# Ledger of designs, part 83: designed miniproteins, single chains, continued (2)

Each design is a single chain, and the fold is of that chain. pLDDT is the mean over its residues in the fold that is shown.

## One batch from the design tools (miniprotein)

Design m6872
Fold by ESMFold2-Fast:
Order: structure tokens, then C-alpha cells, then sequence
Structure m6872 (fold): chain A 83 residues (1-83)
């Protein structure tokens, strides 16, 4: 999924939080965040790092002004083993 972030830091923060909710709903998701500037990129990266312990983020990679986030929702260990 590809999301374009706003130049406005408040809108960028809201978009990052919305992406976090989508990762939780999907169970496993890779998201590309395209940012208009390094300032927005660095801000979004900090927000993602702060949420990382809650989201179970596997990796956060930056490519220029693009952030690639991979998250896997932790928390459904099987109650019974198959076999």
C-alpha cells in the first residue's frame, strides 16, 4: 500500500496513525510512505518508532524521502497445535 504524506506535520501524523490502524487490521502489511520533504520524513520516522513497540514493526527503511514500513501484528499464538 502506498500513502502520500502531507507537508503539514499534523496531517502527516494523522496519516501515520491511520496506517498503524490498517497494519493492525490487516494482520501483516507492508506500507510505503511518500513524504514531500526530509523534515516530514524524519518526523514520520520518529512517530513510527514511538509506535513500533505497540505495532510489532519488523523493519523501517528509508529511501530518499520514502519510508517503507513492514509490520506483523503479534498476538495470536495458536491455542492448540495441529496434529
Amino acid sequence: MVIELSEDLQQAQDAVIAVAHEIVRAGSLTVELKTPSKEVRDFAFKVLKTLGDALGIDSIETYGNTIVVRGTVPGKPPLVAPD
Scores: mean pLDDT 70

Design m6873
Fold by ESMFold2-Fast:
Structure m6873 (fold): chain A 74 residues (1-74)
Amino acid sequence: SVEDEVDAILKRGYMEALELVDAGAPLEEVLAVVDRTREEVLAHLRRAGRLSEEAEAQIERVRANMEAALRKES
């Protein structure tokens, strides 16, 4: 489903970002992974015809939460 694919993209991106934190990568590089993950989710929703203002707002909240969590680990 679209929701399962979005969840898979988000989990993969978050895991990649955590691996970068563990490797001591610069925060800029870690946040670039978060931004790329957000763009992948938005592109997927757009292709599926599921992109809406509500969906964009929800994805921005998820991105902001990921950034906040990763900043605490850095």
Scores: mean pLDDT 84

Design m6874
Fold by ESMFold2-Fast:
Structure m6874 (fold): chain A 63 residues (1-63)
Amino acid sequence: SRLDALIRQYVEIAAADAIEKLPDPKEQQALADAVRTKSAQDVLQLVSKVQAKYGINITIVSD
């Protein structure tokens, strides 16, 4: 459907941005693999978790 196509496109863009911002190459590879093998919904959930994790880390290590 049109909505499914838009969700997939958005998720791919969000995942690409998250991959670029990840400092650990292993986490980058894991997310890249998820984009290729998992559903858009699962990828979106993983991207959300990664973004939340880094937000918390920024707060904890803030100078």
Scores: mean pLDDT 68

Design m6875
Fold by ESMFold2-Fast:
Structure m6875 (fold): chain A 62 residues (1-62)
Amino acid sequence: MKVVQLKALRDFSSDDPDMLNLRRGEVVTLSDVEQVNEGWLRGVRVEDGKTYLIPRALVEEV
């Protein structure tokens, strides 16, 4: 399983439980990351095993 680390470039929060809440500078470890569309990634967070949607423009791979 390919594991990637993504760093949040700015704060992001949503009331949608399927969206990953991020704080600027936060690094999250994800597996099975795929691009759903031009603006969104889907991945499984290793910490809790849950699938989240992540805004592509607000993160960078480290």
Scores: mean pLDDT 82

Design m6876
Fold by ESMFold2-Fast:
Structure m6876 (fold): chain A 63 residues (1-63)
Amino acid sequence: SMMDELKEEALKLAEENIDKPFREVAFLLSKYAQKQVDEGKLTPDEAALVIHEVLEELQKRRA
């Protein structure tokens, strides 16, 4: 699905920035999610879910 594809892109963005502080990665992901909402690819709720799931996955990998 489009949501799954965008989640994979968001996860890749997070992985490309894994050396950065968590807060900075979270900000980059928020900007990415907002762009998808602005382009009509995701609803705000879907964008929030994608960011939540990606940040949880990233946090687990850093722990």
Scores: mean pLDDT 81

Design m6877
Fold by ESMFold2-Fast:
Structure m6877 (fold): chain A 74 residues (1-74)
Amino acid sequence: SLEEELKKWLEQLVEEAKKVFDMPPEEAKELGERIIQQIEDILATGQIPEHMIPFLKEAIEKIREILEEYLKKK
């Protein structure tokens, strides 16, 4: 279903964001910003069912937390 495909896509994006731990700081920030932007662009379409919006917002927060954890490990 569309819902299951969307959830799987979000899980894949969160896993992609974890690649920042193997990157220089500048590249890590660029990757994180691009992934967050992809989710925000989908939200901006207004085509996401209301009950699915929390999952996209949670994915953005998880990616922000991954970036924060990376920056803390300086």
Scores: mean pLDDT 81

Design m6878
Fold by ESMFold2-Fast:
Structure m6878 (fold): chain A 95 residues (1-95)
Amino acid sequence: DKKELEELKKKKEEVEKKLEEIVEKLKPLAEEAYKTGTPLPEEVQAALEVLRAGYEHEDGDLAEYLRKLAKESKNPFKKEIYELVSEYIELEKKL
């Protein structure tokens, strides 16, 4: 119904906001690594893994793959990235 669609849109907006906050945190880390020639931090590597997986997997498979990466991740920040992107993909599919 219309109410269910509105609730899904609100959830998508909340996930988008959280993803934007993560991008803002990762941007200075990536820039510093680039300037210093230092290996990318694990958090930035997680974002690149999501991008790479996006090229290798279809939307449905991508969400499942990212949920698996989240479950296997020892880093809570990487886990959050994988979970949020997976949720975003699922919300896009439902809308």
Scores: mean pLDDT 79

Design m6879
Fold by ESMFold2-Fast:
Structure m6879 (fold): chain A 59 residues (1-59)
Amino acid sequence: MEEEKEKLKAAAENYQEAVDQARTAASHSTDPETQERYRRAADLANKKAEEYKKKIEDL
């Protein structure tokens, strides 16, 4: 259980970092289509981070 919990924490942290990077990329983009793509990527990564956090709570 503890080993699995640490793996889930790492996954959640990686997705949280992906959210931050995607949001930063969106803010630096001048192309509306690219901005929308990065915002969608950030939303998906955030959803995955929350899913992993929930799995940790269930262990």
Scores: mean pLDDT 81

Design m6880
Fold by ESMFold2-Fast:
Structure m6880 (fold): chain A 57 residues (1-57)
Amino acid sequence: SKEEEREKAIREIADKLNKIGDGLDEGIEAARELREKGGSEEEVREAILEGIKKGAA
């Protein structure tokens, strides 16, 4: 039914967002290590984006 399709779509979106969130958390951890080692703002930003990309894949 239309309601079942809507529920499935919402669940799929939620699952994708959760994976992106997990990737973001990993990116933040990598960025934290880079900052601690005196990494540049650009390197920190790239680490966060890398995590997001992994989660979105």
Scores: mean pLDDT 82

Design m6881
Fold by ESMFold2-Fast:
Structure m6881 (fold): chain A 91 residues (1-91)
Amino acid sequence: VPLTPEQRALIEEAIKYAHEASKQLDAGNYEEAARNFEKAADLLEATGHPGMIAAAGSFRKAAQAAREGNVREASIYLTSALLIAVGALLD
């Protein structure tokens, strides 16, 4: 099932927020990282796509891990969510 143009735009915007979250996580700015992960999750949920809703769940777990200072856990959830989101854009 191909993504709609609207779904593609939401996913591309979510990936930008995920990229910013990753940079903030590396910088030790955990609250800023968490906020960017939550923005990515909100955008993926807005697609209504089941795979994107699952990826959003991983971003929300990344946000919680980031707030706890658990960089390793946050990075694992970030990677999982990005693989799903990027995979969807690649058909």
Scores: mean pLDDT 89

Design m6882
Fold by ESMFold2-Fast:
Structure m6882 (fold): chain A 89 residues (1-89)
Amino acid sequence: MLTVIGTVTVEVEGKLRLQALLLTSDGAMSVSPPVEVESKTPGTTATLVAEVEVPADGVRPVGSVLVSASPLGEEGTAKVKSVEFEVRE
């Protein structure tokens, strides 16, 4: 088994609940723990981490990350700034 780790940095304005969904090409998926972030200043970032195990059958997994953002107060903005993938045995 290989562990695929997706790390997403999200820039937040307002009060938001964030989650990341990691999906691999073989249909494996994982959801990050929810993170609640409140920012009164543009440029505040939050980090989301999702991990999934995939078969180590000689084919490298191709992954996608989807980010969900839900307002917890007034209207807010979330922007994905970076996505990093790591594969471990």
Scores: mean pLDDT 75

Design m6883
Fold by ESMFold2-Fast:
Structure m6883 (fold): chain A 61 residues (1-61)
Amino acid sequence: FDTKAILLLVNYLHEEHSFPLKVDEESLVTDPYKAFMGMLIYNTYRQHADLFPQELLEAVP
């Protein structure tokens, strides 16, 4: 999977929708909970991109 995409998606939700989780590149490798949540969000994005706003689709290749 794309670590940069996960960083953008999770941090977008944190900043724009007050999602309680913020991640960095290190925590996605060292924190299994953050890695798991990042993967769930990324998989949701991959399967249901239409649920996400266009500005996020432009930021996440």
Scores: mean pLDDT 71

Design m6884
Fold by ESMFold2-Fast:
Structure m6884 (fold): chain A 97 residues (1-97)
Amino acid sequence: MAERVVELAVELFRERGLDPYAELLREFLRGLRDAGLDEDTLLRGVLRVIAALIEDTGDESLRERLLSQMDPEVQELFERALEEVRRDAAEGRELAA
């Protein structure tokens, strides 16, 4: 499952000319795999990174396209990851102020 989600995100990023984001995501997945993490932890980890990259782009169409290609259960996990990324970004700005 984690590979399928990464492949979808990588393809979408490359279509938008965001090749550095695609490469970073592939490297992250490899790192998690090399660490011997279970599939559930892998999936949650990659969803969080994808969420962070999409939020950095500010492109809502990337989010919508990716969500449309996911199973409903994975969509819920991704939406949660987006909320966590937004919360962490807000806290980071608060700490940097």
Scores: mean pLDDT 76

Design m6885
Fold by ESMFold2-Fast:
Structure m6885 (fold): chain A 92 residues (1-92)
Amino acid sequence: AEVAAVLDEATRLEFNLLREGKSQEEADKVAAEFLAKNPAVVKRHDELIEKAKQLGVSEESLKELERRSPTAIEAGEIMLAVDKAIEREKAR
Protein backbone atom coordinates (compact mmCIF):
# COMPACT_ATOMS: atom_id res chain seq x y z
CA ALA A 1 0.00 0.00 0.00
CA GLU A 2 1.07 3.60 -0.58
CA VAL A 3 0.93 4.44 3.14
CA ALA A 4 2.98 1.34 3.98
CA ALA A 5 5.65 2.41 1.48
CA VAL A 6 5.93 5.85 3.11
CA LEU A 7 6.13 4.25 6.57
CA ASP A 8 8.83 1.90 5.29
CA GLU A 9 10.91 4.85 4.06
CA ALA A 10 10.49 6.65 7.41
CA THR A 11 11.52 3.46 9.23
CA ARG A 12 14.66 3.06 7.12
CA LEU A 13 15.62 6.68 7.76
CA GLU A 14 15.13 6.19 11.52
CA PHE A 15 17.17 2.96 11.48
CA ASN A 16 20.06 4.63 9.61
CA LEU A 17 20.18 7.45 12.17
CA LEU A 18 20.25 4.94 15.04
CA ARG A 19 23.04 3.04 13.29
CA GLU A 20 25.00 6.32 13.09
CA GLY A 21 24.67 6.79 16.86
CA LYS A 22 21.84 9.31 16.97
CA SER A 23 19.41 9.20 19.87
CA GLN A 24 15.96 7.60 19.61
CA GLU A 25 14.31 11.02 19.96
CA GLU A 26 16.44 12.59 17.22
CA ALA A 27 15.67 9.67 14.89
CA ASP A 28 11.94 9.98 15.66
CA LYS A 29 11.97 13.72 14.90
CA VAL A 30 13.63 13.18 11.52
CA ALA A 31 11.16 10.41 10.66
CA ALA A 32 8.24 12.68 11.63
CA GLU A 33 9.65 15.47 9.43
CA PHE A 34 9.89 13.02 6.51
CA LEU A 35 6.26 11.96 6.99
CA ALA A 36 5.22 15.63 7.13
CA LYS A 37 6.69 16.06 3.63
CA ASN A 38 4.14 13.52 2.34
CA PRO A 39 0.85 15.08 3.54
CA ALA A 40 -1.04 13.94 0.41
CA VAL A 41 -0.36 10.27 1.21
CA VAL A 42 -1.47 10.70 4.84
CA LYS A 43 -4.61 12.56 3.69
CA ARG A 44 -5.44 9.82 1.17
CA HIS A 45 -5.18 7.20 3.90
CA ASP A 46 -7.49 9.25 6.14
CA GLU A 47 -10.00 9.56 3.28
CA LEU A 48 -9.99 5.78 2.77
CA ILE A 49 -10.58 5.19 6.49
CA GLU A 50 -13.45 7.70 6.48
CA LYS A 51 -15.10 6.03 3.47
CA ALA A 52 -14.77 2.61 5.14
CA LYS A 53 -16.40 3.98 8.30
CA GLN A 54 -19.30 5.25 6.18
CA LEU A 55 -19.67 1.69 4.86
CA GLY A 56 -19.83 0.40 8.44
CA VAL A 57 -16.25 -0.85 8.78
CA SER A 58 -14.64 -0.08 12.14
CA GLU A 59 -11.12 1.33 12.50
CA GLU A 60 -10.11 -1.87 14.32
CA SER A 61 -11.33 -3.97 11.37
CA LEU A 62 -9.36 -1.77 8.97
CA LYS A 63 -6.18 -2.30 11.01
CA GLU A 64 -6.80 -6.06 10.95
CA LEU A 65 -7.25 -6.03 7.15
CA GLU A 66 -4.04 -3.99 6.68
CA ARG A 67 -2.16 -6.38 8.95
CA ARG A 68 -3.14 -9.31 6.69
CA SER A 69 -1.78 -7.70 3.51
CA PRO A 70 1.81 -8.62 2.55
CA THR A 71 2.80 -4.95 2.37
CA ALA A 72 1.42 -4.21 5.85
CA ILE A 73 3.14 -7.30 7.31
CA GLU A 74 6.46 -6.26 5.76
CA ALA A 75 6.14 -2.72 7.17
CA GLY A 76 5.33 -4.19 10.59
CA GLU A 77 8.43 -6.41 10.49
CA ILE A 78 10.61 -3.40 9.66
CA MET A 79 9.07 -1.44 12.55
CA LEU A 80 9.88 -4.32 14.91
CA ALA A 81 13.49 -4.33 13.68
CA VAL A 82 13.78 -0.59 14.41
CA ASP A 83 12.30 -1.11 17.89
CA LYS A 84 14.99 -3.74 18.57
CA ALA A 85 17.72 -1.36 17.34
CA ILE A 86 16.47 1.34 19.74
CA GLU A 87 16.46 -1.20 22.60
CA ARG A 88 20.05 -2.15 21.76
CA GLU A 89 21.12 1.52 21.83
CA LYS A 90 19.51 2.01 25.26
CA ALA A 91 21.54 -0.97 26.55
CA ARG A 92 24.77 0.88 25.75
Scores: mean pLDDT 59

Design m6886
Fold by ESMFold2-Fast:
Structure m6886 (fold): chain A 90 residues (1-90)
Amino acid sequence: KEELERLWERGRELAPEVKKLADSAIQAAKEGNYEEALKLLREMADLMGEAGVIGPVVELTMTLKEPKEKQRESILDAAKFARKTAEELA
């Protein structure tokens, strides 16, 4: 219970930064800049992992492991999911 409170507090502290990264990744993906979007997804996965927010970290990690043709299909969805989670934490 105390651990959940600490994870929640850490998530709130990191949520604004994750949201900014997610917005940037969504924009990069919309512009066809998938290399930039993937870099931003990696940064989001690292921050959310530190916050203990497992759901989005799994989605981001799975997207990063997909073949390049499949990555482009899922990058936008993964970024939107991370953004939604950051919004709910903030």
Scores: mean pLDDT 68

Design m6887
Fold by ESMFold2-Fast:
Structure m6887 (fold): chain A 98 residues (1-98)
Amino acid sequence: MEAIDKAEKYAIELLKKLGLSEERAREIVKEVRRLVMEELLGAITPEEAEERIRELLKEAGVPERVAELIIELFKAAFDGEPLSKLEEIYKEAEKELE
């Protein structure tokens, strides 16, 4: 399984645990992935990408710490980190929801 696909699945599960519908979670995750990709391509600055993602997640009712972990999850996936690192970030985010 590709790391980016795994990060998307983890982010969707976190958003569903917060009470979002699967459809809405998928929509948000697609936009987060797009913003991270734009940062990597140099189309926007890292600061601008992070601010836009944080605002998107905040408007969706995502707690700040969980939003930070979702950003970390996508950055780790795009950096080619192992699936074990993605699972570690997911478990940390899941603890914030307990």
Scores: mean pLDDT 83

Design m6888
Fold by ESMFold2-Fast:
Structure m6888 (fold): chain A 69 residues (1-69)
Amino acid sequence: SDDDRIKGLQRMTDYMIDRARSLGRDDTADQIGSIGRQGVDAIRNGDRDQYSQYRQQLYRISQDIQRSS
């Protein structure tokens, strides 16, 4: 369901935000939060293309965080 997708996205972005903040990357944490909210809106609107773009942005940020750890 959309509710399950939204919960999954929120859990993932919350984890990424906590990780970014633990590394002193507050700007990155804010960016993740913004993308996460836009992703939730895309799910609610059924906009799969927009959601895919936000997922790709989160993936790139996740890789950057991992390289910086």
Scores: mean pLDDT 86

Design m6889
Fold by ESMFold2-Fast:
Structure m6889 (fold): chain A 69 residues (1-69)
Amino acid sequence: GDAEIIERERRELAEYRAAGVAPEPSEAALEAALELRGIGLALDKALAEGRAPTREEIEEAVARIRAEA
């Protein structure tokens, strides 16, 4: 169940900390997070209007989030 998964992840994180290794977000991971945030912004706007987002809206929202980061 969820509690068992959480306990396993907690143990794995404790092992990383004990090894002196803190997982630092890579530049690729940070870029992916900005892209996902932009996609979410475009999706929320389109859904509020009862429609699907366009590619152009997604690209514009991603560019806006990147510019603000």
Scores: mean pLDDT 71

Design m6890
Fold by ESMFold2-Fast:
Structure m6890 (fold): chain A 75 residues (1-75)
Amino acid sequence: EEEKKQKILKAINEAYKALLDGADRETVLKILSKYVDKETAEKLIEAFERLLNDTSDYEKVLEELQKLIDEILKK
């Protein structure tokens, strides 16, 4: 559980840094796929895109991502 959570957190950090550097969706998806499966990577990138379009509130983005992580770990 903790090991899986750590991999997801690494994936999120790497993807977020890439997005800040102006990386496209395909590049971010490849980064996420290094740490998580394709389905999880697709859910994470979709969440990033939705949250960044809907709000400039970084804290809200982190809260929604934390919920997604919790749901993934529950499976």
Scores: mean pLDDT 69

Design m6891
Fold by ESMFold2-Fast:
Structure m6891 (fold): chain A 88 residues (1-88)
Amino acid sequence: SKLDELIRFIYGLFRTYGLAPNTISAEELAELTGLSRRHASAIVRTSREVQMPSGVALMVAEKAKLLGLSGRQTVEAIREAAARYRAE
């Protein structure tokens, strides 16, 4: 599924870049990606929760947009990928 594709994509990003505090704002993420402010806000909030770096959050937002996934689905994918990475 597209959701599973996003989960694997995010997991690969965590493997490559690791964990770090997210410093990007929802407004900046929405402007850079063209996502709705609501969708960008959900990504930023969840990124801070799981320690997803700003650059990774940007790549995740772009991939979620390409796949046509909702903000809720993007949040689910981020949390699942982070859980898999921490269990490793």
Scores: mean pLDDT 89

Design m6892
Fold by ESMFold2-Fast:
Structure m6892 (fold): chain A 81 residues (1-81)
Amino acid sequence: SLEEEAKKKLEEAKRLLDTGRQHLAQGNYDEALRLFKEAIEKAKEAIDLARQSGNTELEKEAQKLYDEAEREAVRAAIAAG
């Protein structure tokens, strides 16, 4: 189902976000930024799938993850200089 696919993309985005945070903590700013950008793309895919499914709650969850990944990407970019 589209909802199941959206949830899988959300899990992928969460894993990428967590891995990016680990790299950020290690001072690997460029790698962290790359991972956060990948998390943003997976979150966008989840938003699209949730929207197509008509599940507005799942769409909002995906949007929140997108917003979180985007904030982390900005932080990593600032830290990288």
Scores: mean pLDDT 89

Design m6893
Fold by ESMFold2-Fast:
Structure m6893 (fold): chain A 89 residues (1-89)
Amino acid sequence: MKEEEAKLLIESTTKLIKGGLKKGHPKKMIGDTAAEGVVAAKEKYGYGKEMAKAVVDALKSDEEALKIAIEEAEKKDKEVAKYLREFAK
């Protein structure tokens, strides 16, 4: 079912983000991964808002990576960038 696939994408994306933060991966790599994940969830399943919330929750400990995610999302999909900004409040 599309909903189960969307939830698995959200789980795998948040696991990658949290793992990258713990391992000290470059903030740009983490932000790019976050932005791409939200765009993919929106385009494939219509789960852009749910992914954006999960991504913001995963990035709440790293303000710089979250800022990069919003900037990269703005370049790809302004609606995705809006979701990220709304959940970052």
Scores: mean pLDDT 85

Design m6894
Fold by ESMFold2-Fast:
Structure m6894 (fold): chain A 63 residues (1-63)
Amino acid sequence: SSNEKLLKELKEKFLAAAEKKDIKTLEEIQQKVQENLPSFKKTLEEELNVLLLSASEAIELLK
């Protein structure tokens, strides 16, 4: 599904941003997850929660 593709892209973008310590990109990922949460929640709830927590933790560590 298109939701699976978007989540895969967000995961790949997260890994690159975390390695580069790119706080702005990590915050953009967090925002995109939250914006798409209602449509994602029906199919990918667990994966979304993991990504959101990982992005939040990475941002906290970099601040």
Scores: mean pLDDT 77

Design m6895
Fold by ESMFold2-Fast:
Structure m6895 (fold): chain A 62 residues (1-62)
Amino acid sequence: GTGGMLASMALGLADYNTDLSDAGKQAARDGYNKGSELLNKGDGSGATKAANDGILNAVKAS
């Protein structure tokens, strides 16, 4: 679903964008990890928010 796709995108952003700071890469990974945990618990909306927050924080840190 949408939450899983966005969580995967957060991880992809961390690995793909070499120009991101270490803090930016960590923010994206944290968002992915939180999104994956929430998705496993059945919280698709929380997973989507966690992934979006991770992406936004990664961009802000870069």
Scores: mean pLDDT 72

Design m6896
Fold by ESMFold2-Fast:
Structure m6896 (fold): chain A 82 residues (1-82)
Amino acid sequence: AAEAAAVLARTRARLDRDEKEAQEDIKNGYKVELAKAFLEEIDRLRATLDQLAADGLPVDEVRSRLYEEQVRAFKRLEELAK
């Protein structure tokens, strides 16, 4: 459905911007370990987006799955920031 596709497309665009910012942080020596971990989480979220797109799930299921994966990503990054 168009609504699910829009959620996936917006999330991909956000991850593309986040990746560029993390790469710049690494180049500038700013929070390098956290930036590297963030890039790994971006790769995991991209894999999730690819799977959700392939499965053709309804928008509510897409939102639920993305939310759960983002919560897991934030928890892993929070542990590294301690």
Scores: mean pLDDT 85

Design m6897
Fold by ESMFold2-Fast:
Structure m6897 (fold): chain A 84 residues (1-84)
Amino acid sequence: MEKAKEYDKKAAEYVKKDEDAVRGTGGAIRGIGEGISLVLNGEDPEVARERGLERAKEGEERGDWSEAAGGYAGASSAAGFEAE
């Protein structure tokens, strides 16, 4: 749960940075769905988490805050499956 909380906090921070709140929120929701979908389709939760983190870092590097929010939200969702 600790890593999931950290990723949720970062996702929320990037949603706030996005000047379009609807776009930022949509990015986070999409990331959650993608993370859950990967695990439900048989992806290892650790691998799904790493995929979310790589997407988040790429978004951060580009200044794409909605992508960064989505990446961290997806990583948080996958991390939940690792703990449970």
Scores: mean pLDDT 72

Design m6898
Fold by ESMFold2-Fast:
Structure m6898 (fold): chain A 66 residues (1-66)
Amino acid sequence: MDSVAQRTLELAREVLDERGVPEEVKEQVLAYVENMTRQDPEFVASLSDEELRSIVTLIANHVLQR
């Protein structure tokens, strides 16, 4: 697995676990984050852990509102 993708998914999972997000929503958010990393790996690699955590939080909020 790409090290950037691995780091990104591990941070996303940590954020989702901390927020108590349901498993079904976790799967949707992780799929979105993985797709984002594949589409723009350079952009994702440029993000700090804090920026990435913020993006994951925004994605989770949008999924939860649906």
Scores: mean pLDDT 78

Design m6899
Fold by ESMFold2-Fast:
Structure m6899 (fold): chain A 61 residues (1-61)
Amino acid sequence: DPEESQKLAEEIRKELSKRITSSSGLALDNAVGLGVSLLSQGVSKEEAIEEAVKRIKKLES
């Protein structure tokens, strides 16, 4: 469902903005996509957010 996926993406983006105050749009979009994918696979929200944060750090290293 595209509408549900969009809501999940928005929620992940909000949580990432609390943990990462500065990132490129490309890195942020990549991390949001990873987070949505993990949630769709049944990973918990906290684990999905932690993996998304790690992805941003890896991309900006």
Scores: mean pLDDT 78

Design m6900
Fold by ESMFold2-Fast:
Structure m6900 (fold): chain A 69 residues (1-69)
Amino acid sequence: SVAREVGRALALVGEIVGLELGEDLEVVKERAVRIAREAGDEEGAERIAAAKTREELIEELRRATKRIL
């Protein structure tokens, strides 16, 4: 469903906002990996899990959002 895909993409955007507002990197990473897997984006989930910095995580979250949309 396009509506579910849009919902997952918005959830990943929410995780980007959380990082910008100072949420813990590992907590955001765990949630984002789960969201990406639920969206069927296993490559995105692996890339998100491999991110070592906030900047890398934000970049992978943006890429995953674009892949889902």
Scores: mean pLDDT 84

Design m6901
Fold by ESMFold2-Fast:
Structure m6901 (fold): chain A 62 residues (1-62)
Amino acid sequence: MRVTATITSGQAIDLDSGKIYGVGDVITGELVQETEDGLLQIRDTATGNRVLLSRHHVELTE
């Protein structure tokens, strides 16, 4: 599923580059994994990298 995630609190981490995203940053990509505790993994469309986010700290738009 293609999603746009806007970080509303805390940070997100690019697992492949180590880049840290903060509040107001937007990540667009494919939602590849969601855990029962709300941990999200998105494959960033621009980079192809895996970004780790918390569902409780992002706004998701389809």
Scores: mean pLDDT 81

Design m6902
Fold by ESMFold2-Fast:
Structure m6902 (fold): chain A 96 residues (1-96)
Amino acid sequence: AKEKLEEGKRLAEKGELEEALKKYDEAIAELQKVWTLESPKEVGILLAETLFERGELLKEMGEEKKAKEDYAFALVLYEMYLGPDHPKTREVREKL
């Protein structure tokens, strides 16, 4: 999952938006398969980060509704694992 997130970021930076989206979709699918409330917090934080990065990409692609759905899920996870006042939690909240 982490490797696919990093590859997705690299592709997005190059402007390969559809390929980046595919990598984020694969990373999220892998993370959702293993994520539970009992998982190490690092899994939940990685899922939140991947959702946020896909949200940013979807926004760039004009998919505003899908972007907001990803931001909302990322916000819930960041609030759960990092707390409401963490810089990452605040950054995601500003996107909604």
Scores: mean pLDDT 84

Design m6903
Fold by ESMFold2-Fast:
Structure m6903 (fold): chain A 82 residues (1-82)
Amino acid sequence: STNLSPEEIEKKLVEGFLASLPALKEDLLKNSTIEELEAIIAEIRAEIARLEADPSTRPERIDLARAVLAVVEEALAEKKKE
């Protein structure tokens, strides 16, 4: 069968998204201000807190949000060095 389970689809989407994170970091560095990056970080942190408060949230969803947070925090750190 060529049909993927919902869990296999989610895993492939997560893997594809994680592979795109370096491009996201470069885009954020080029096109975002320090203030904009700080606002994005605050929004992602609030989202992680909401996901962690919901016991039905899959660990993979929280891990994905944390991976995005790490990339935005790295972009902010590099911007602050300029």
Scores: mean pLDDT 80

Design m6904
Fold by ESMFold2-Fast:
Structure m6904 (fold): chain A 71 residues (1-71)
Amino acid sequence: MKYKVKVIDTVSGGVKEVELEDGETKTVTLDTSGSSIEIKVENGKVYMKDNITGEWQEMDLVNGVYVGLVP
C-alpha cells in the first residue's frame, strides 16, 4: 500500500508530494527553502521528523493525504 504525503512550507508556500510504502523512510527537500524533511511509515502510521526537536510526529490524514506543515 502506498501512503500519499504532502509537505507544506508555511513560510514560502512551497509544497512537495511523495509516496511511501510501509517501512520506508524518505527525505523530502523543499525547493524554496532547501530544507530536508524526513518522513517514515511504520506499522501503518506516517511520521514526520521535527527539525527542531528531532522527534517523530504522527502526521494527520486529510482527505486521503497525510499533511505535514513545516515552519
Scores: mean pLDDT 78

Design m6905
Fold by ESMFold2-Fast:
Structure m6905 (fold): chain A 103 residues (1-103)
Amino acid sequence: KAEKAKEGLKEMAKKAEEVYKKSKNEAVKTAFKGIIALLQGAIDEIEKKNLSDEEIKQKLEQIKSVVENQLKRLKLLGVASEEEIEAMEEIAERLEELIEYVE
């Protein structure tokens, strides 16, 4: 489960980095930069700490909560493109899939 979670987190981080590089909006860049930091932090902890399935689940749930809050904020600001909103929605969906897988 740890290996699968790490693979999913790396995939999401790569996607978030591509959006971060292409975005011209400061609020969008800040949101994706924060998400990238959380995803990279979780990868590092999984690699270094030999986390249990429950600990991995808790980390994924925490990241999902932050992603959902950032998505809500970006929708309220109306500054993100449709593609940028879709990318963040896909990250939230992928986190949900990984949470179910680890459970």
Scores: mean pLDDT 85

Design m6906
Fold by ESMFold2-Fast:
Structure m6906 (fold): chain A 118 residues (1-118)
Amino acid sequence: MSEEEIDELAEKTSKEAREKVEKLLKEKNVEEEKRKKAAELAGEAAFLMTRLAALGDVEAVERMAKGLLKQLKEILGDEEIAREVAIIVLETVKKAAEEMGNKEAVELLEKRIKELKE
């Protein structure tokens, strides 16, 4: 995959994560300012994790995945909603990693998603 194709995939993944998170938070009647901050963080995290996965930096993807839940808890003030948002982001990035054929990133993201659902 070219650098340009990676950037396009990362931008697409970022947009998809932001839109899904915004929709979820609207359905849960989360305050607009919190929704905007959480959706922005979700998009930024999805963009960066997709690029890092494409570069084969699986350790950096793992660090970002672990940090995401903590940051979302701080923004949203609700652990269950923060967990649901983190799952959306990680599932969206996992789909991008599958499209890239990055098996190691897919396996890592699948593990983190399972940990968040338990």
Scores: mean pLDDT 86

Design m6907
Fold by ESMFold2-Fast:
Structure m6907 (fold): chain A 95 residues (1-95)
Amino acid sequence: FDSAEQTYQQILNESTDPVLKVNALKGLGDIALLQKKYDEAINYYQQALELAQENNLSDDLIKLIQLNIALAQAEKNNNLELATQARQLLAIYYA
């Protein structure tokens, strides 16, 4: 995980492109979620959401980030129904 985390952190620190920064924050959130660090994952996704909104990025990207936040919150709270719904919606965006 260290090399992936380091790569995303480097993009976040060195890039001026808001799309690349949002994707890096989302990637860090995804890694934290896999490690079951739910609060850390939520924090990264919220930072990605704020950057996406501030830079007027696509509605689809904003909705995708909101779904990632909902998934992380659902998993933190052991809400299986909400987590399943969020995963199904995310699968549509990745299909």
Scores: mean pLDDT 84

